# Designs tried in a protein design run: designed miniproteins, single chains, continued (5). Part 94

Each design is a single chain, and the fold is of that chain. pLDDT is the mean over its residues in the fold that is shown.

## One batch from the design tools (miniprotein)

Design m19254
Fold by ESMFold2-Fast:
Structure m19254 (fold): chain A 63 residues (1-63)
Amino acid sequence: SDEELLEQALKLGEQTAIAAAKRAHGVDGTGTAVLASDEVIKVTGKVGDTVFTGEARVSDILG
C-alpha cells in the first residue's frame, strides 16, 4: 500500500541521516524523518550538539 511505501521511505530517510552523520563526524548519531507533504520527507540528524536538516522526495529515497 502507499502507506507501507511511505513508512519504508521514512525509515530509509532516518537510516540515511544516521549514516551521513557517522560519515561526516566519525561517531554514531541519531536520525528522524517526518512527512512534510505527500511527496517530501524532512530529515533531521543529530550528532552530539550538532543538528542538521534536509528534505528529500519520497521517489528519490525509494529509488
Scores: mean pLDDT 70

Design m19255
Fold by ESMFold2-Fast:
Structure m19255 (fold): chain A 70 residues (1-70)
Amino acid sequence: MKLSPEAEKIAEEAVRKYMETGDKSYLDEAMKKLIEEYGVSESVAAAVITGLVLREMVEKELKELEKLGE
């Protein structure tokens, strides 16, 4: 489900940092914040973060293809 803009920004920031560093602790901290501060269920928080990671992976692949594209 779509989160509030603030909660979504927290999740996106954590995913971005994870993609840059490979440090899973950013994802763990984001999940904790979503659950404790925003009242998001664990399953919803996990689904959102997983979806954002997949989206970032796809966007990176597309950007690489665009750089190689004619």
Scores: mean pLDDT 77

Design m19256
Fold by ESMFold2-Fast:
Structure m19256 (fold): chain A 87 residues (1-87)
Amino acid sequence: VEVLEAELNGHKYAAVLGSDPEELARAAREVAKRLEPGKSLVGIGSPNAEKLVEEARRIAEETGVAVVVASSEDGKIVAEAGVMETL
């Protein structure tokens, strides 16, 4: 699993990339727990993105961080959960 982090205008963005849904869900949850609720977004990229939809919702509910899941096969967003504050 690869984790990339960036900060822009006080908002934190993280990308978690890999193929194994279980490892991705675990990494995304740990990253989300380190981020500020309402000010952060975690993007998850995987060829098995459909298996991460429910985990994305659960992570967003548990952490208050916005989560987006995209298929690495075609770049399509398959799920969005949570909200990032608009400034």
Scores: mean pLDDT 77

Design m19257
Fold by ESMFold2-Fast:
Structure m19257 (fold): chain A 68 residues (1-68)
Amino acid sequence: MPADLVVVVTQEGDKYRAVVVDKDNKVIAEAVAPTEEEAIEEAARKAGARVLSRHTQGGVTTVSLVRE
């Protein structure tokens, strides 16, 4: 099944910011945490979604989510 939502994770100094966007590139949730994993989990929870898959390439992590 195609992913409903995508999380873009960026490192901001000593923290990570995870932003959840839909297919229309609309921001629906975001979270900041001291670790990449925590930021992803909090952003997904706020979006009402679960992590489907993770891909890291060139220092950028993209996470696919499915709406619950």
Scores: mean pLDDT 77

Design m19258
Fold by ESMFold2-Fast:
Structure m19258 (fold): chain A 68 residues (1-68)
Amino acid sequence: SEAALAKAVEAAAYTIAKNLGLDDETAKKIGKEAAKVFVEQLKAGASPRDAAQAALKYALEQAKKILE
């Protein structure tokens, strides 16, 4: 389901943020925002694969901005 895929993207984005050294609260926020990007990309007509790639790229860029 879309909800299950969104939760998987949220968990993956959280893991990326944690592995980059962000605290748990910040990593959870990035995860939730990545899941939102995923759902918005699906609504815009992206495939699940492309939507997931966009969401995870978003998570990485947000983590990098915080670590600047």
Scores: mean pLDDT 88

Design m19259
Fold by ESMFold2-Fast:
Structure m19259 (fold): chain A 94 residues (1-94)
Amino acid sequence: MLEEAEKMVEELYEIMLSLKDPETGKVSEEQLEKAIEEFLEKHGASPLRLRVVDLVRAVAESELARSKEKGLSEEQLEEIKEEVLGALPSLPLH
């Protein structure tokens, strides 16, 4: 379960990076939701995938709320990834 969840976080991170605005280098809230939709379309909406998605969304939305600029930089996306990966062992993976 944990290794599977870690792979999901890595894949979501890669999708978010691919959707960053080429002019700003940032991922907006709209692009974050598109990344989540793309991930769920590719893999399907299992309980584990929905829990991982909810955790990623919660962490990313918190970071967006703290940001003085619209959207998340690559540095902020790395910080979100690290925070999510650190929280996975505490997440109930039923």
Scores: mean pLDDT 77

Design m19260
Fold by ESMFold2-Fast:
Structure m19260 (fold): chain A 80 residues (1-80)
Amino acid sequence: KSIEELAEEMIRLAEEAFPGDEEVEELVEQAREAIRKKDWTELLVVLNELLRLAAERDPAVAAEMGRLFGQIVQKYLQQQ
């Protein structure tokens, strides 16, 4: 429902799909820090990078993550 909740869902999906992937872990840590700071602009940048990385690993997982990312972008634009 919230940006934070949707972002956490996207992060969990990435962690479950790519366990032990160091690049994914780095982006997940950056995303969690952005959530903690409530820096939604930084969060969107980091999540977009995570989505791009996921597309290189597994396009099917990237498609599901992209659906969540679209919802986050919509929420961000509604808040402005």
Scores: mean pLDDT 85

Design m19261
Fold by ESMFold2-Fast:
Structure m19261 (fold): chain A 106 residues (1-106)
Amino acid sequence: SEIKEKLGIEVSEEEIEKALEKLKKLDEEKQIRVLSTIAKWLEQKGLIKLSEEDRKLVEEYVLSADEIMEETGLSLPELEALTVWVAEKMVKENLSLKELLELIKK
């Protein structure tokens, strides 16, 4: 995957699915914090440009990687798997953070 190469992350589709199911079991605030933090990392790597609406969510909910792991129980490999999933949805499918949040509620 071009996205995996640009991120320098090696994860399987099974690892992505397992991390996504764990994300889906979190409450909405923790889901927004994870997605906002990942979106900030993707913008810092030049992979996405945040809309004005997505930027407001990032500014309100962003945490450090260590804080996200502590608050959610996600491991670093699980955050890396979620980073690939978010990148593919935002870069390839042009989904917003709000649209991603709706996807994980289904």
Scores: mean pLDDT 85

Design m19262
Fold by ESMFold2-Fast:
Structure m19262 (fold): chain A 86 residues (1-86)
Amino acid sequence: SLEEAKELTLELIREDPEKASVNSVAERMKELGFSEEEIEAAVNVVLAIFYLTEVEGLSVEEALERVSEMSEEEIEELVKEYGKIN
C-alpha cells in the first residue's frame, strides 16, 4: 500500500540518513515487490525529507516526524515546491 511504502521509506531514512537516496529507496522497494505507484510515493517521501532538511533547515529527526504526519497529497505538494526552487 502507499502507506506501507511511506512507512518503510521513513524507516530506511531513519536507519541511515546519509545512505538514503532516491535510487537506493527505489531499488529497495522494487526488491520488495512494491508497485510503480508505491515506488513513486516512496521517492516523494525522500524528496520531501530533502526539502525539509536542505531548504527549511529541519533536522533529519524533525523532517521524519513532519513527513510521518503528512498525507500523500501534502507530500506531493511539498515535492512540487522543491521542484520550483531547483
Scores: mean pLDDT 81

Design m19263
Fold by ESMFold2-Fast:
Structure m19263 (fold): chain A 99 residues (1-99)
Amino acid sequence: SEEIEKLQAEIEKLRAEIDAVNKKLTDYFNELVKKFGEILRNLKKQAEEYAKKDPKKAEIVRDLARAVGEAISYGAQNGPVEGFKKLEEGLKKVEEKAK
């Protein structure tokens, strides 16, 4: 029926719109991964600098680097929302251990 053909055209249009939104979200997530990768490299350098002067600060910074790295990996597999939740959980654990 012509009505079914019109609905199929609307479904195809919705699929294209979903694909466009997914691409935009993926592009934003990739930019965030790049920025957090830079943060991770800086944290690793700070941990090395603190290792000789303040072992407790070095441990905290290493735990932060681990939390960021785990969040990036988790987000890559499960999407950006789950990645950010993993990061928040990791940061809370580091804060609690540092007290």
Scores: mean pLDDT 81

Design m19264
Fold by ESMFold2-Fast:
Structure m19264 (fold): chain A 104 residues (1-104)
Amino acid sequence: HMMSSEELAEQLNQLVKEIQQIEKESKGDPKKFADLLIEKFKELKEKETDPSVKQILDDGIKKLEAAKASGDEKAVYKAVTIILLRLVGEITQKMIEERKAEKS
């Protein structure tokens, strides 16, 4: 079954906390920050059963790998921001779908 908007929102809140911890562990090293983020997103993708969320995570991993290859710290933060915004958009989409299901 597809993940609920509430379940995805809870996972996103946890992910934000984990990203903050990863940033502290990277100690200002943008390569280490990117490496730890890629590992975390790969772990999440392997556990994910929702196809839409899994696709966002897969695209996010590719963006982080490209940002890491660029050597630009700002590119890594931009990639993380885009991934988080896509997850917020998916929560909104699921809420719309849930409202439609309740009216049928």
Scores: mean pLDDT 82

Design m19265
Fold by ESMFold2-Fast:
Structure m19265 (fold): chain A 63 residues (1-63)
Amino acid sequence: MRELIEELYEEAKKAIEEKDFSKAASLVAAIGVLISTLPKDSEEYKLGVEYIKEVNKLSDELE
């Protein structure tokens, strides 16, 4: 689970850098769906939330 969340985050950051905002949005949605099944107190849930925030922040600055 954690490795998959980290991989999706890396791909989302790369998509933002390439200005592929559609791909980045899809990857963020995938992280969101994945963590939605996890307890909010889990390390993986907290990690996914932080990654989503970071990608959204990068997207806002480069859009």
Scores: mean pLDDT 78

Design m19266
Fold by ESMFold2-Fast:
Order: C-alpha cells, then sequence, then structure tokens
Structure m19266 (fold): chain A 107 residues (1-107)
C-alpha cells in the first residue's frame, strides 16, 4: 500500500538523520575541545582555525541534504583532529619549556 511504502521511507530517513546527528555531535564535541585548548594556549592562529572548523560544522547543520551534511561534518571533524594534534604538540612544547625554567630557578 502507499501508506506502508511511506512508513518504510520515513523509517529509513529517520535512521539516516540519526547517523548524521551522531556525526554532528562527535564533531561539535571535538571542536569544543579544540577551541578550549587553542584558547588555553593563547594561540591566535589555532583559535582562528578552530573557529573556521566550527563554521563548517554550522554550515552543514543548515543544509537540508543529509549527504551534504555528512560531508561537511566529516570535513569539520577531520580539520578539528588536525588542529587537536597541532595544539597538543604546542602544549607539550610549552610544558617542556616551563619545566626547564623551573629547573633553572632551582640551580
Amino acid sequence: SAAARAAFLAQQDAATQKRVDELYKEGEELIDKVISLAKELNDPELIKRAQEARKILEEGRKSTDPAEQAGLFARALAEARRIMDEATKRKNEKLEQLVKEIQDLLE
């Protein structure tokens, strides 16, 4: 029946939307962590890059095409991962410098 086909398509659309929503949530959570770390480092380049990644995520949220949303969310997530790696590296370098400065004060 037409009603049964409509119900089946609605169930598939709901499942697709749930997967897209899960990808958005993962991207949003990682971008929030990246922005927080970039601000902690007071690195204007990393802050700018993190904000650009958030803009891509928000652009995806505004799309009505699940495939376009998934693509933009994946792009934002990939960029957030790259920024996280760079921010972690810069944080480790800053901590190593701080440890050295403390050691120099004890001599």
Scores: mean pLDDT 81

Design m19267
Fold by ESMFold2-Fast:
Structure m19267 (fold): chain A 94 residues (1-94)
Amino acid sequence: MLHEAPEELKRRYLEELRRLGADEAQLEAMERMLNSYPSEEYLELALLGYKLQVAGKEEAVAEMSALLMALADLPPEELEAAVRELRERARALV
């Protein structure tokens, strides 16, 4: 199992966001948010949330944000399973 350095993972996501049409202000906001996310799964959720926002699905973005807030109170052992479930739900919304 290969673990990417967090900085390389963030750079890859920011590059994909730029390709999706993010401007510099949006990229700065996303970079600050990504610095708050400790894991690869959280970074993938942030990217999916941005894809929903670019597609104009504001209700789906709001639902995803509410779910992300709920994850903050979970113990580490449950975080990965909950993030995986949220990621599957987010993919269904894209």
Scores: mean pLDDT 66

Design m19268
Fold by ESMFold2-Fast:
Structure m19268 (fold): chain A 83 residues (1-83)
Amino acid sequence: DPTAPSKIARLMIRQMRPPPELYPQVELVAEFIARLLNEGREITDEDLERLRRQGVPDSLIRAARMYSSGENLSLTLQALNRP
């Protein structure tokens, strides 16, 4: 499944190069993005506020919006299907 959380987390780490201390938060965000993609729905401001309240930093909140937005969604899915 190209929308598996582990694949999304690896993509985010590869493209964003976050410090290792943020990897647990990256995995949490990747799980959330995978859920949105499997549901076929876009991210909402309420979703972003929920992530913020769970301790996700602003840099990863921005990434969640970017990787799940319609403008970048096809690019994200294309990258996930590459070896």
Scores: mean pLDDT 74

Design m19269
Fold by ESMFold2-Fast:
Structure m19269 (fold): chain A 95 residues (1-95)
Amino acid sequence: SAEEIERLMRRIEELGLELASELPTGQSLQLRGLMDLVRKQVREAIREGDLRGALELLRDYLLQLIRLAKQYNASERIIEGLERLLEEVDRLLEE
C-alpha cells in the first residue's frame, strides 16, 4: 500500500541520515541531495498510483546507500540495517 511504502521510505531516510553523519562532508551533502530527490520521485510515483515504480526507486536508492556505506567503512549496524530494508523491498516487489 502507499502508506506501507511511505513508512518504508521514512525508515530508509532515517538510516540514510545516520549514514550521512559517518561520511566525509562532500559525500554527506551529496547523499542529502539524493535523499531529497528520491523522496520527491517516490511521492510522485505514489500519487500516480505506480506503487511498483515507487518500490523500484527505493530499491535503487538502497543499493546506492549500501555501496556508499561499504566504500566509506560505515558501521556494520548501518550496513546490516540497509541490507534488511533491501530484503523487505525485494519481498514487496515479489508480491
Scores: mean pLDDT 88

Design m19270
Fold by ESMFold2-Fast:
Structure m19270 (fold): chain A 100 residues (1-100)
Amino acid sequence: SRRAVLLLESAIEELKKAIEALREGRVDEAVKHITDAMGLLSEARRLASHTNKEAYKYAQEALRHINEALVLIDQGDVEGALEHLEKAIEYAKRAIEAAK
């Protein structure tokens, strides 16, 4: 779905901004970008839910990694959070390829 691809591309851009903010110690800004990415990924997953099983699974896995990143941010584990945000980007990219 073209719409799902655009939502996933926007989610990746928000996750990249979150990674940059988190590396610079701007935790509140990182959480805002993560929250925006979650909304975009949730909408992309919703659009895939009845039409594209693979795009759905990858969007769901991206959301799982984002939830883990938020837990790690709350625990002060910035390095672990960054790893999970990078994995979320990888899964979002796989969702794009499945949605093409």
Scores: mean pLDDT 90

Design m19271
Fold by ESMFold2-Fast:
Structure m19271 (fold): chain A 66 residues (1-66)
Amino acid sequence: ALNQAVADVKAEIEKNGGYLGKIEVLDDKVVLQGWAPPGSTKAVSDLMDQAAELVKNYLETGNANA
């Protein structure tokens, strides 16, 4: 399910010392808000992109597959 897939990505963000704060759906786009410590910004950014793709795919297809 989408909720489980997003929760898994959130857990990986937290393993990198960051957190996923909010997910906002605006018209046809998805915006994620979170935080990352210096030194893990790229890893957290990549994980946030993955979460955004999961949400976007769900909105387009009704399926949580990226």
Scores: mean pLDDT 71

Design m19272
Fold by ESMFold2-Fast:
Structure m19272 (fold): chain A 82 residues (1-82)
Amino acid sequence: GAKDVADELVEKANEELEKKAAPVARKMSDDKADELSAKILGELNEGVQKAKEAGNEEGAREAIAEGKERALKIIEEAEKEL
C-alpha cells in the first residue's frame, strides 16, 4: 500500500541525503550541523505526511521524491554559506 511504499522510499531518501549532507555538516559548527539535520528531517517528514494523504503508491512516490528534492536544495544552500 501507499504507506509501505512511503516507508521504503523514505529510508532510501534518508540514506542518500545523509551521504550528501555529511561532507557539508563536517565543515559546519555543531549547532549549524544540528540545524541542517533538523531541516532535512522536516522535509522528509512533510513528504511522508503527503505520501500518506495521497492514498496510492504513485502519489506516495511523488510526495517522497518532492520532499527529497527540497531537502537536497537545503543541503545545497547550506554548502553555499560555507
Scores: mean pLDDT 81

Design m19273
Fold by ESMFold2-Fast:
Parts: structure tokens; C-alpha cells; sequence
Structure m19273 (fold): chain A 97 residues (1-97)
């Protein structure tokens, strides 16, 4: 999960820079890592990536929050760090909207 959290921190930086395409690519990379471990979180991250590509920062923020909740409910190792990174990225999207 550390690698997924690192991708989400990079996504947060890209959002703050206005580079929504790069942010979407990082969110999608995190989603790929989660497919086998938390398919629900991976699905929400896929939706967040789609919204980032469309420039819908509020939509992206909502799905990043849904992914954070799914991670917290999973009991997965590293879940706290990953959920914190997801909420940081959601906050960056909300503040950029």
C-alpha cells in the first residue's frame, strides 16, 4: 500500500499545479495496485480519475473520499497511510475547484 499512497501524494501535487491529466494518471496507477487487494476502492479511484480528466474537481473529491472509506473498512495493512493520502488528494481537488 505504500506505493499506492505515494502515487496519491504525487496526484495531490499535480492537482495543486493544475495538471489534472497527470493527477488522473497517478490516481489510475494507485487504482491498478488496489484491483486485487480492494476492488471497491480501485473502482472509486477509476471514477475519480475520469472526473479529473473531465475537470470535475468536486466529482473527483467525492470519489476519492469514497475510496478512503473503502480502504478504512478493509482492514488492509497500510490502510491508515493510504486513507490519509486519499483524503489529502480529495482536499487538494476540493480546494482547486
Amino acid sequence: MKEAAEYLREASKAVKQGDLKTAADYVLSAAVLLIGKNPEAARYLGKASDYLEQGDLEGAARYLEKAAKAVEESGLEGQKELAEALRETSKAAREAA
Scores: mean pLDDT 83

Design m19274
Fold by ESMFold2-Fast:
Structure m19274 (fold): chain A 85 residues (1-85)
Amino acid sequence: MGLEKLKELAEVARESAKKARELGDYETAEGLEKIAEILEKAAETGDIEKAIEEVKKLLKESKNPAVQNAFQGAIDKLEEIKKEL
């Protein structure tokens, strides 16, 4: 069940990235694409803790508040998925 939620979260991130690109928000699109890649890898490996750590690193390195909010949202959802495993 948790790994399926990771795939769903990755799809949502990919869709949100496409919408951001359509609006000309390339920074948010790039951030969401990085989230999707991390989530897709976590779905393949099952390593949710590594996914949380990688997103937290991106959050710390980001200077854009909108991108930071997207990373924080991904962390919160990953922590919820981890509790269900």
Scores: mean pLDDT 81

Design m19275
Fold by ESMFold2-Fast:
Structure m19275 (fold): chain A 73 residues (1-73)
Amino acid sequence: GLESALARARAALEAGDLVGAARYLQEAIKEVTDEELKAKATEYLNQGLFALAQGDEDRARAYLEKALALVEK
């Protein structure tokens, strides 16, 4: 469920597993029912994934943390 996916995303971020964090965030965001929150979280996730693909781990972490913080509320 949403809470379990969020907990795994947070643990992955704390462990430095950015790929794992993005995966769990994708699972969590799919369960978000608020359309504006879902759209904003998806935008941050996509920016994080793009940064990760470019090898920019600092930028990837920042965007993944923004997506997680938004969905954790």
Scores: mean pLDDT 86

Design m19276
Fold by ESMFold2-Fast:
Structure m19276 (fold): chain A 86 residues (1-86)
Amino acid sequence: MLRVGIAAEGDERIHALAEAIVEALRAAGADAELVDEVDLSRYDVGVRLSGGPNPSTEVTARDDEAARAFLEAVAAARPTLAALVA
């Protein structure tokens, strides 16, 4: 099962968004959880969400297979993720 660690860096809004992304990925069948820091020795993919004046999303995959599995999980989660943006 794909393991995804999601770290949020910013205010309560960015943390709430990270929690929503975790739930969407879990619904799509990934083993996703909130973490304080991304650790690729424990996770196949790390996602860092940053808030503030220059909001950013950084995704790091342990290897090409993890990256491909993450893209498949995101595609499966797309209907749920789209609802979060609407």
Scores: mean pLDDT 76

Design m19277
Fold by ESMFold2-Fast:
Structure m19277 (fold): chain A 68 residues (1-68)
Amino acid sequence: GTLNMEKINEIKEEAKKKLREEFPDLSDETIDRIVQYAIFETLQQPLFSYEEFKKKVIELALKYAKEI
């Protein structure tokens, strides 16, 4: 489902912060791409809660970052 833009931006910032903390050698550009892709992939899933959506985005972003 489509969440409002404000909540999606909050998820983006939280995921980016998490990736910067765990992968400090990744560029901001790479982190942005990973987070955008994780959001896109999570939107393909039938998730209903904001917290479930946020959790899934962070999990996917961390997974993609590890596949450097």
Scores: mean pLDDT 77

Design m19278
Fold by ESMFold2-Fast:
Structure m19278 (fold): chain A 74 residues (1-74)
Amino acid sequence: SLEELREEYTKLERKLREGEKMSKEEFDKMKEILQKITDAEIEKALAAGDLEKAEFARRLRDSRLKEIEEKEKE
């Protein structure tokens, strides 16, 4: 479910922010979950006619993706 994906993402985000060692598989999983959550948020926002919320979701995804990729390179 989307709720389960959000919970899994939150756990991975805490691990990332705490500087814990993450495997390539965990980085790949985090990026996959981020894409799924963002797609669902955009779909819901567009269904509600909220174009600003859809754009915010895209920008937040891009920011989070950049952070994940920068940490993966370390």
Scores: mean pLDDT 85

Design m19279
Fold by ESMFold2-Fast:
Structure m19279 (fold): chain A 86 residues (1-86)
Amino acid sequence: SGIDKISAEQGKKVQEIIKYKKELVEKGRDPADIDAAIMRIMQLLEEGRYDEARELAEKFGFDEKLLKNLEELVRLQQELRKLRRK
């Protein structure tokens, strides 16, 4: 079903994000700071504040691939909510 395909794609994006977080932690970044930054970026993306999300990602030294994965995750979450509308 469409829901199953979207859920599988969400899972892939979540795994890519987890992998990127582990690489940052191995390079000496604080996991709590990384998590707080990702949560704030996702909130900005959900609000349609894309320029502010990108600026925050750049300030934390996150690459374009992480930002793109977060944007895609937010879009997939929105599509899933539309399909699951009761």
Scores: mean pLDDT 80

Design m19280
Fold by ESMFold2-Fast:
Formats: C-alpha cells, structure tokens, sequence
Structure m19280 (fold): chain A 119 residues (1-119)
C-alpha cells in the first residue's frame, strides 16, 4: 500500500496547527513567509538530514526527496523513516523542542501507517 504525498503533508500541516511545540519549532527553523505545506516539507528535510548525519542511513534522505517531488510513499518506507526517528531520539541529545516535534511526527506517521494497514 502507498500513502500520497498530499495525505502525508495534510496530516503534518494539521499537526503543526494542533501542537504548539511543533508550531514553535517550525517558526524557529523555517522562513515565516512560506505556506504551512512548504514549512512541513522543509522541517521534514531538515530532520531527515540530521537523522542521516547521525545514523548514516540513506533511506531517510530518499524518503524526504520522494515527498518533495510529490511521489507516493509506501507503508514500508514510512515505517523505515519512523524507526529511524525513534533511533535518533534514543541516540542523540537534541533540544526539548526538537524532541517534542519528532515525537509528534512519529505519532502522526504511525496513525497513517495504522490507517493504511486497516484497509
């Protein structure tokens, strides 16, 4: 099964609007002139780059590139990215705001995975 880039980005935009810590992180690291969808893409690319530097797993960058190009993501690719984010949180000393942001992204993506598997 695949999840469209639009579905992933809509879920992230909603999470930014509903989670004050995620919104604060976004406003800190992304230009305020950009749309919420562009902000979501930039945050994902930033986090994927940081995770790649820590874990040396090129699949995290491939995930971000596919999403930027509007390509659909397989459930397996999304599960791989979530696993990488979890490992990153366990192995790195990031700020509380970045940690809270990553935890929200994990929750959102796990919900999308569960929904995709339930069909």
Amino acid sequence: KEISASTLLDALVKAIEENPEFREFVDKVVDPGESLRQKALRVLHLLASEVYLALKDPRVLEFAEKLINGEPISVEELETFVSALKTYLETTDESPLERATIEVIIQVFEELIAQAKSS
Scores: mean pLDDT 84

Design m19281
Fold by ESMFold2-Fast:
Structure m19281 (fold): chain A 73 residues (1-73)
Amino acid sequence: MTEEEREKVRELLKKILGSPQMADDVVEALEEAGGDLEKMVEILVKKYNLSETFARRLAEEGLEAYEKVKKEM
């Protein structure tokens, strides 16, 4: 993902999640996973110590935000 896409996804996630730190964590997982939902869930669980159910919700929000940004750019 480009720097511009990264910042736009981050800003959308800040609004959705209400947490800049969670937005940053989700964006990093999205970049490392290359948009793979299951890999994002694994990264969020292992690297950030989130529950699987919460990690899956965050991963889905991250992918939705990224798809919106890609369609607008």
Scores: mean pLDDT 82

Design m19282
Fold by ESMFold2-Fast:
Structure m19282 (fold): chain A 84 residues (1-84)
Amino acid sequence: MKVAIVGKGEYAEELRKIAEKYGATFIEGDPVEGVKKAAEMGADLILVFTTDPKEINEAAKIAEKYGITVVPVTSPEEAELVLK
């Protein structure tokens, strides 16, 4: 299964380390743009770091179009628990 983590800001470094630990691809940037990039690269599961309901809704629509699972996460710890 190909996993991507999308994030930016304060937790970007920690999310990158979690991605490396679990063999996932880290995409640093905007949640909606990053989810599109992850879908285009063939990710089966995308973890997106966002607390914005509009970004979550837009990411969910992209996931539905590509048949991919997208999971919003609000912390590095939550991202690691999903990948465990």
Scores: mean pLDDT 82

Design m19283
Fold by ESMFold2-Fast:
Structure m19283 (fold): chain A 66 residues (1-66)
Amino acid sequence: GVRLTPEEAKVVQAIANLGGKATEEEIAKATGMSRATVRRVLDRLEARGVITREGDVYTLNFAAAD
């Protein structure tokens, strides 16, 4: 698996705690991170195949999350 940074791990854990699907706003509220930081982290996680984006919702790819 791809090693996650502390910020990436925090975002992945927040999505998992929200049932595996979350919006950028829900993740920002759950993590206490700014929306800009959350978006940057989500873009990296999507590029790595850790999450999939469908409209405004991000879904964890359980096969890639660790």
Scores: mean pLDDT 78

Design m19284
Fold by ESMFold2-Fast:
Structure m19284 (fold): chain A 84 residues (1-84)
Amino acid sequence: MEEKRRRLEELLERMLELAKKENALLLLSAERISGDLYRVTFALVRKDSPTIELLREETLEDVPLSAIVEVLTKPGLELAEKEK
């Protein structure tokens, strides 16, 4: 569980960094594959294109819902606590 959470967090940070460098829009989707396990897909799409141009796609399999909730809600909690 913790390893999948860490991998998800590291992948999210990497994709956010790439989105900033490439001036791209980061899209996140989560698809349930079994029980509470999800397939999480990150897609980088060019902002300034009149067409949908996919720059990069990364997928992480077998991510528990608890890990997704923890990683995605963490920034909101940090903003509330003002912990920078």
Scores: mean pLDDT 72

Design m19285
Fold by ESMFold2-Fast:
Structure m19285 (fold): chain A 88 residues (1-88)
Amino acid sequence: SGESFARAAEKSAEKAIEYAKQGNGPEATRWADNAGAAGVGFAQSGDIEAARKAYEATRKAWESAEQAGLTDAYKNARHAADVAEKAA
């Protein structure tokens, strides 16, 4: 269900945040991308509530990546958040 996918996006964003705080750019980027991909998928499927949850999760991931100076993770999370926001 959309809720299960939103939960997956939240968990991916949590891992992205954790790795960003550790300064692990490659893992932070990977998990932010996973969270963003979930957000894009929800937006494209028309599940507005799941897209909104994925947007919020992705936004937290981008904020953590930006604070840690992880440019690729920031760009990936930001792009995914923009797509999810437009669909919500």
Scores: mean pLDDT 68

Design m19286
Fold by ESMFold2-Fast:
Structure m19286 (fold): chain A 87 residues (1-87)
Amino acid sequence: ISELVSRSVGYALRAIGDILDGDGKGVKESIQRLIDLAKKAKEQGNTDLSKDIGNIAKKLTRLAAKEGLISKKEEEEFLKKIDEIEK
Protein backbone atom coordinates (compact mmCIF):
# COMPACT_ATOMS: atom_id res chain seq x y z
CA ILE A 1 0.00 0.00 0.00
CA SER A 2 2.61 2.59 1.11
CA GLU A 3 4.96 2.19 -1.91
CA LEU A 4 2.37 2.68 -4.69
CA VAL A 5 0.61 5.43 -2.68
CA SER A 6 3.91 7.28 -1.94
CA ARG A 7 5.07 7.06 -5.57
CA SER A 8 1.66 8.20 -6.88
CA VAL A 9 1.59 11.20 -4.51
CA GLY A 10 5.18 12.04 -5.52
CA TYR A 11 4.43 12.02 -9.26
CA ALA A 12 1.13 13.92 -8.76
CA LEU A 13 3.01 16.66 -6.86
CA ARG A 14 5.72 16.75 -9.57
CA ALA A 15 3.03 17.10 -12.27
CA ILE A 16 1.42 20.00 -10.34
CA GLY A 17 4.83 21.68 -9.99
CA ASP A 18 5.56 21.20 -13.71
CA ILE A 19 2.16 22.71 -14.62
CA LEU A 20 2.86 25.75 -12.39
CA ASP A 21 6.33 26.10 -13.99
CA GLY A 22 5.05 25.60 -17.58
CA ASP A 23 7.15 22.41 -18.04
CA GLY A 24 5.29 20.37 -20.67
CA LYS A 25 8.01 17.68 -20.82
CA GLY A 26 8.01 17.19 -17.05
CA VAL A 27 4.21 17.02 -16.81
CA LYS A 28 4.05 14.38 -19.60
CA GLU A 29 6.69 12.25 -17.82
CA SER A 30 4.81 12.52 -14.47
CA ILE A 31 1.42 11.67 -16.06
CA GLN A 32 2.94 8.61 -17.78
CA ARG A 33 4.42 7.47 -14.42
CA LEU A 34 0.98 7.81 -12.78
CA ILE A 35 -0.56 5.73 -15.60
CA ASP A 36 2.14 3.06 -15.07
CA LEU A 37 1.38 3.01 -11.31
CA ALA A 38 -2.40 2.74 -11.93
CA LYS A 39 -1.75 -0.26 -14.21
CA LYS A 40 0.55 -1.84 -11.58
CA ALA A 41 -2.08 -1.37 -8.84
CA LYS A 42 -4.69 -3.12 -11.03
CA GLU A 43 -2.25 -5.98 -11.85
CA GLN A 44 -1.74 -6.43 -8.07
CA GLY A 45 -5.54 -6.72 -7.59
CA ASN A 46 -5.96 -3.28 -5.99
CA THR A 47 -8.67 -1.99 -8.33
CA ASP A 48 -9.75 0.82 -5.94
CA LEU A 49 -6.22 2.25 -5.76
CA SER A 50 -5.86 1.86 -9.55
CA LYS A 51 -9.07 3.87 -10.09
CA ASP A 52 -7.94 6.58 -7.62
CA ILE A 53 -4.54 6.96 -9.34
CA GLY A 54 -6.25 6.91 -12.76
CA ASN A 55 -8.66 9.65 -11.67
CA ILE A 56 -5.73 11.82 -10.50
CA ALA A 57 -3.91 11.19 -13.82
CA LYS A 58 -7.08 12.18 -15.77
CA LYS A 59 -7.44 15.45 -13.83
CA LEU A 60 -3.76 16.33 -14.34
CA THR A 61 -3.95 15.41 -18.05
CA ARG A 62 -6.98 17.67 -18.57
CA LEU A 63 -5.37 20.51 -16.62
CA ALA A 64 -2.10 20.21 -18.61
CA ALA A 65 -4.09 20.34 -21.88
CA LYS A 66 -6.14 23.35 -20.65
CA GLU A 67 -2.87 25.18 -19.81
CA GLY A 68 -1.49 24.40 -23.32
CA LEU A 69 1.35 22.18 -21.99
CA ILE A 70 0.28 19.10 -23.98
CA SER A 71 -1.52 18.82 -27.32
CA LYS A 72 -5.15 17.67 -27.71
CA LYS A 73 -3.78 14.50 -29.34
CA GLU A 74 -1.52 13.81 -26.32
CA GLU A 75 -4.50 14.48 -23.98
CA GLU A 76 -6.64 11.98 -25.97
CA GLU A 77 -3.88 9.32 -25.89
CA PHE A 78 -3.36 9.65 -22.10
CA LEU A 79 -7.12 9.53 -21.38
CA LYS A 80 -7.44 6.45 -23.64
CA LYS A 81 -4.62 4.67 -21.74
CA ILE A 82 -6.31 5.43 -18.39
CA ASP A 83 -9.75 4.25 -19.62
CA GLU A 84 -8.16 0.98 -20.82
CA ILE A 85 -6.75 0.34 -17.29
CA GLU A 86 -10.19 1.06 -15.68
CA LYS A 87 -11.78 -1.81 -17.69
Scores: mean pLDDT 86

Design m19287
Fold by ESMFold2-Fast:
Structure m19287 (fold): chain A 60 residues (1-60)
Amino acid sequence: MEEYRKEVIEKLKKAGVPERLIKQIEGTFDALKEAGLPEEEIKQILDDMYNYALEEVKKK
């Protein structure tokens, strides 16, 4: 899980996603883990958030 989190955050940073949004995504990771959601569900939610952030950054 931790390696997956680091990989996603690194990709977001490389894509130029704003630090505020990256921080929100990290906070969501921590909240979902604390709530005891299955790892598979957490990964799916993060993938959705990652894709959303990338699409926003691709826009001028």
Scores: mean pLDDT 77

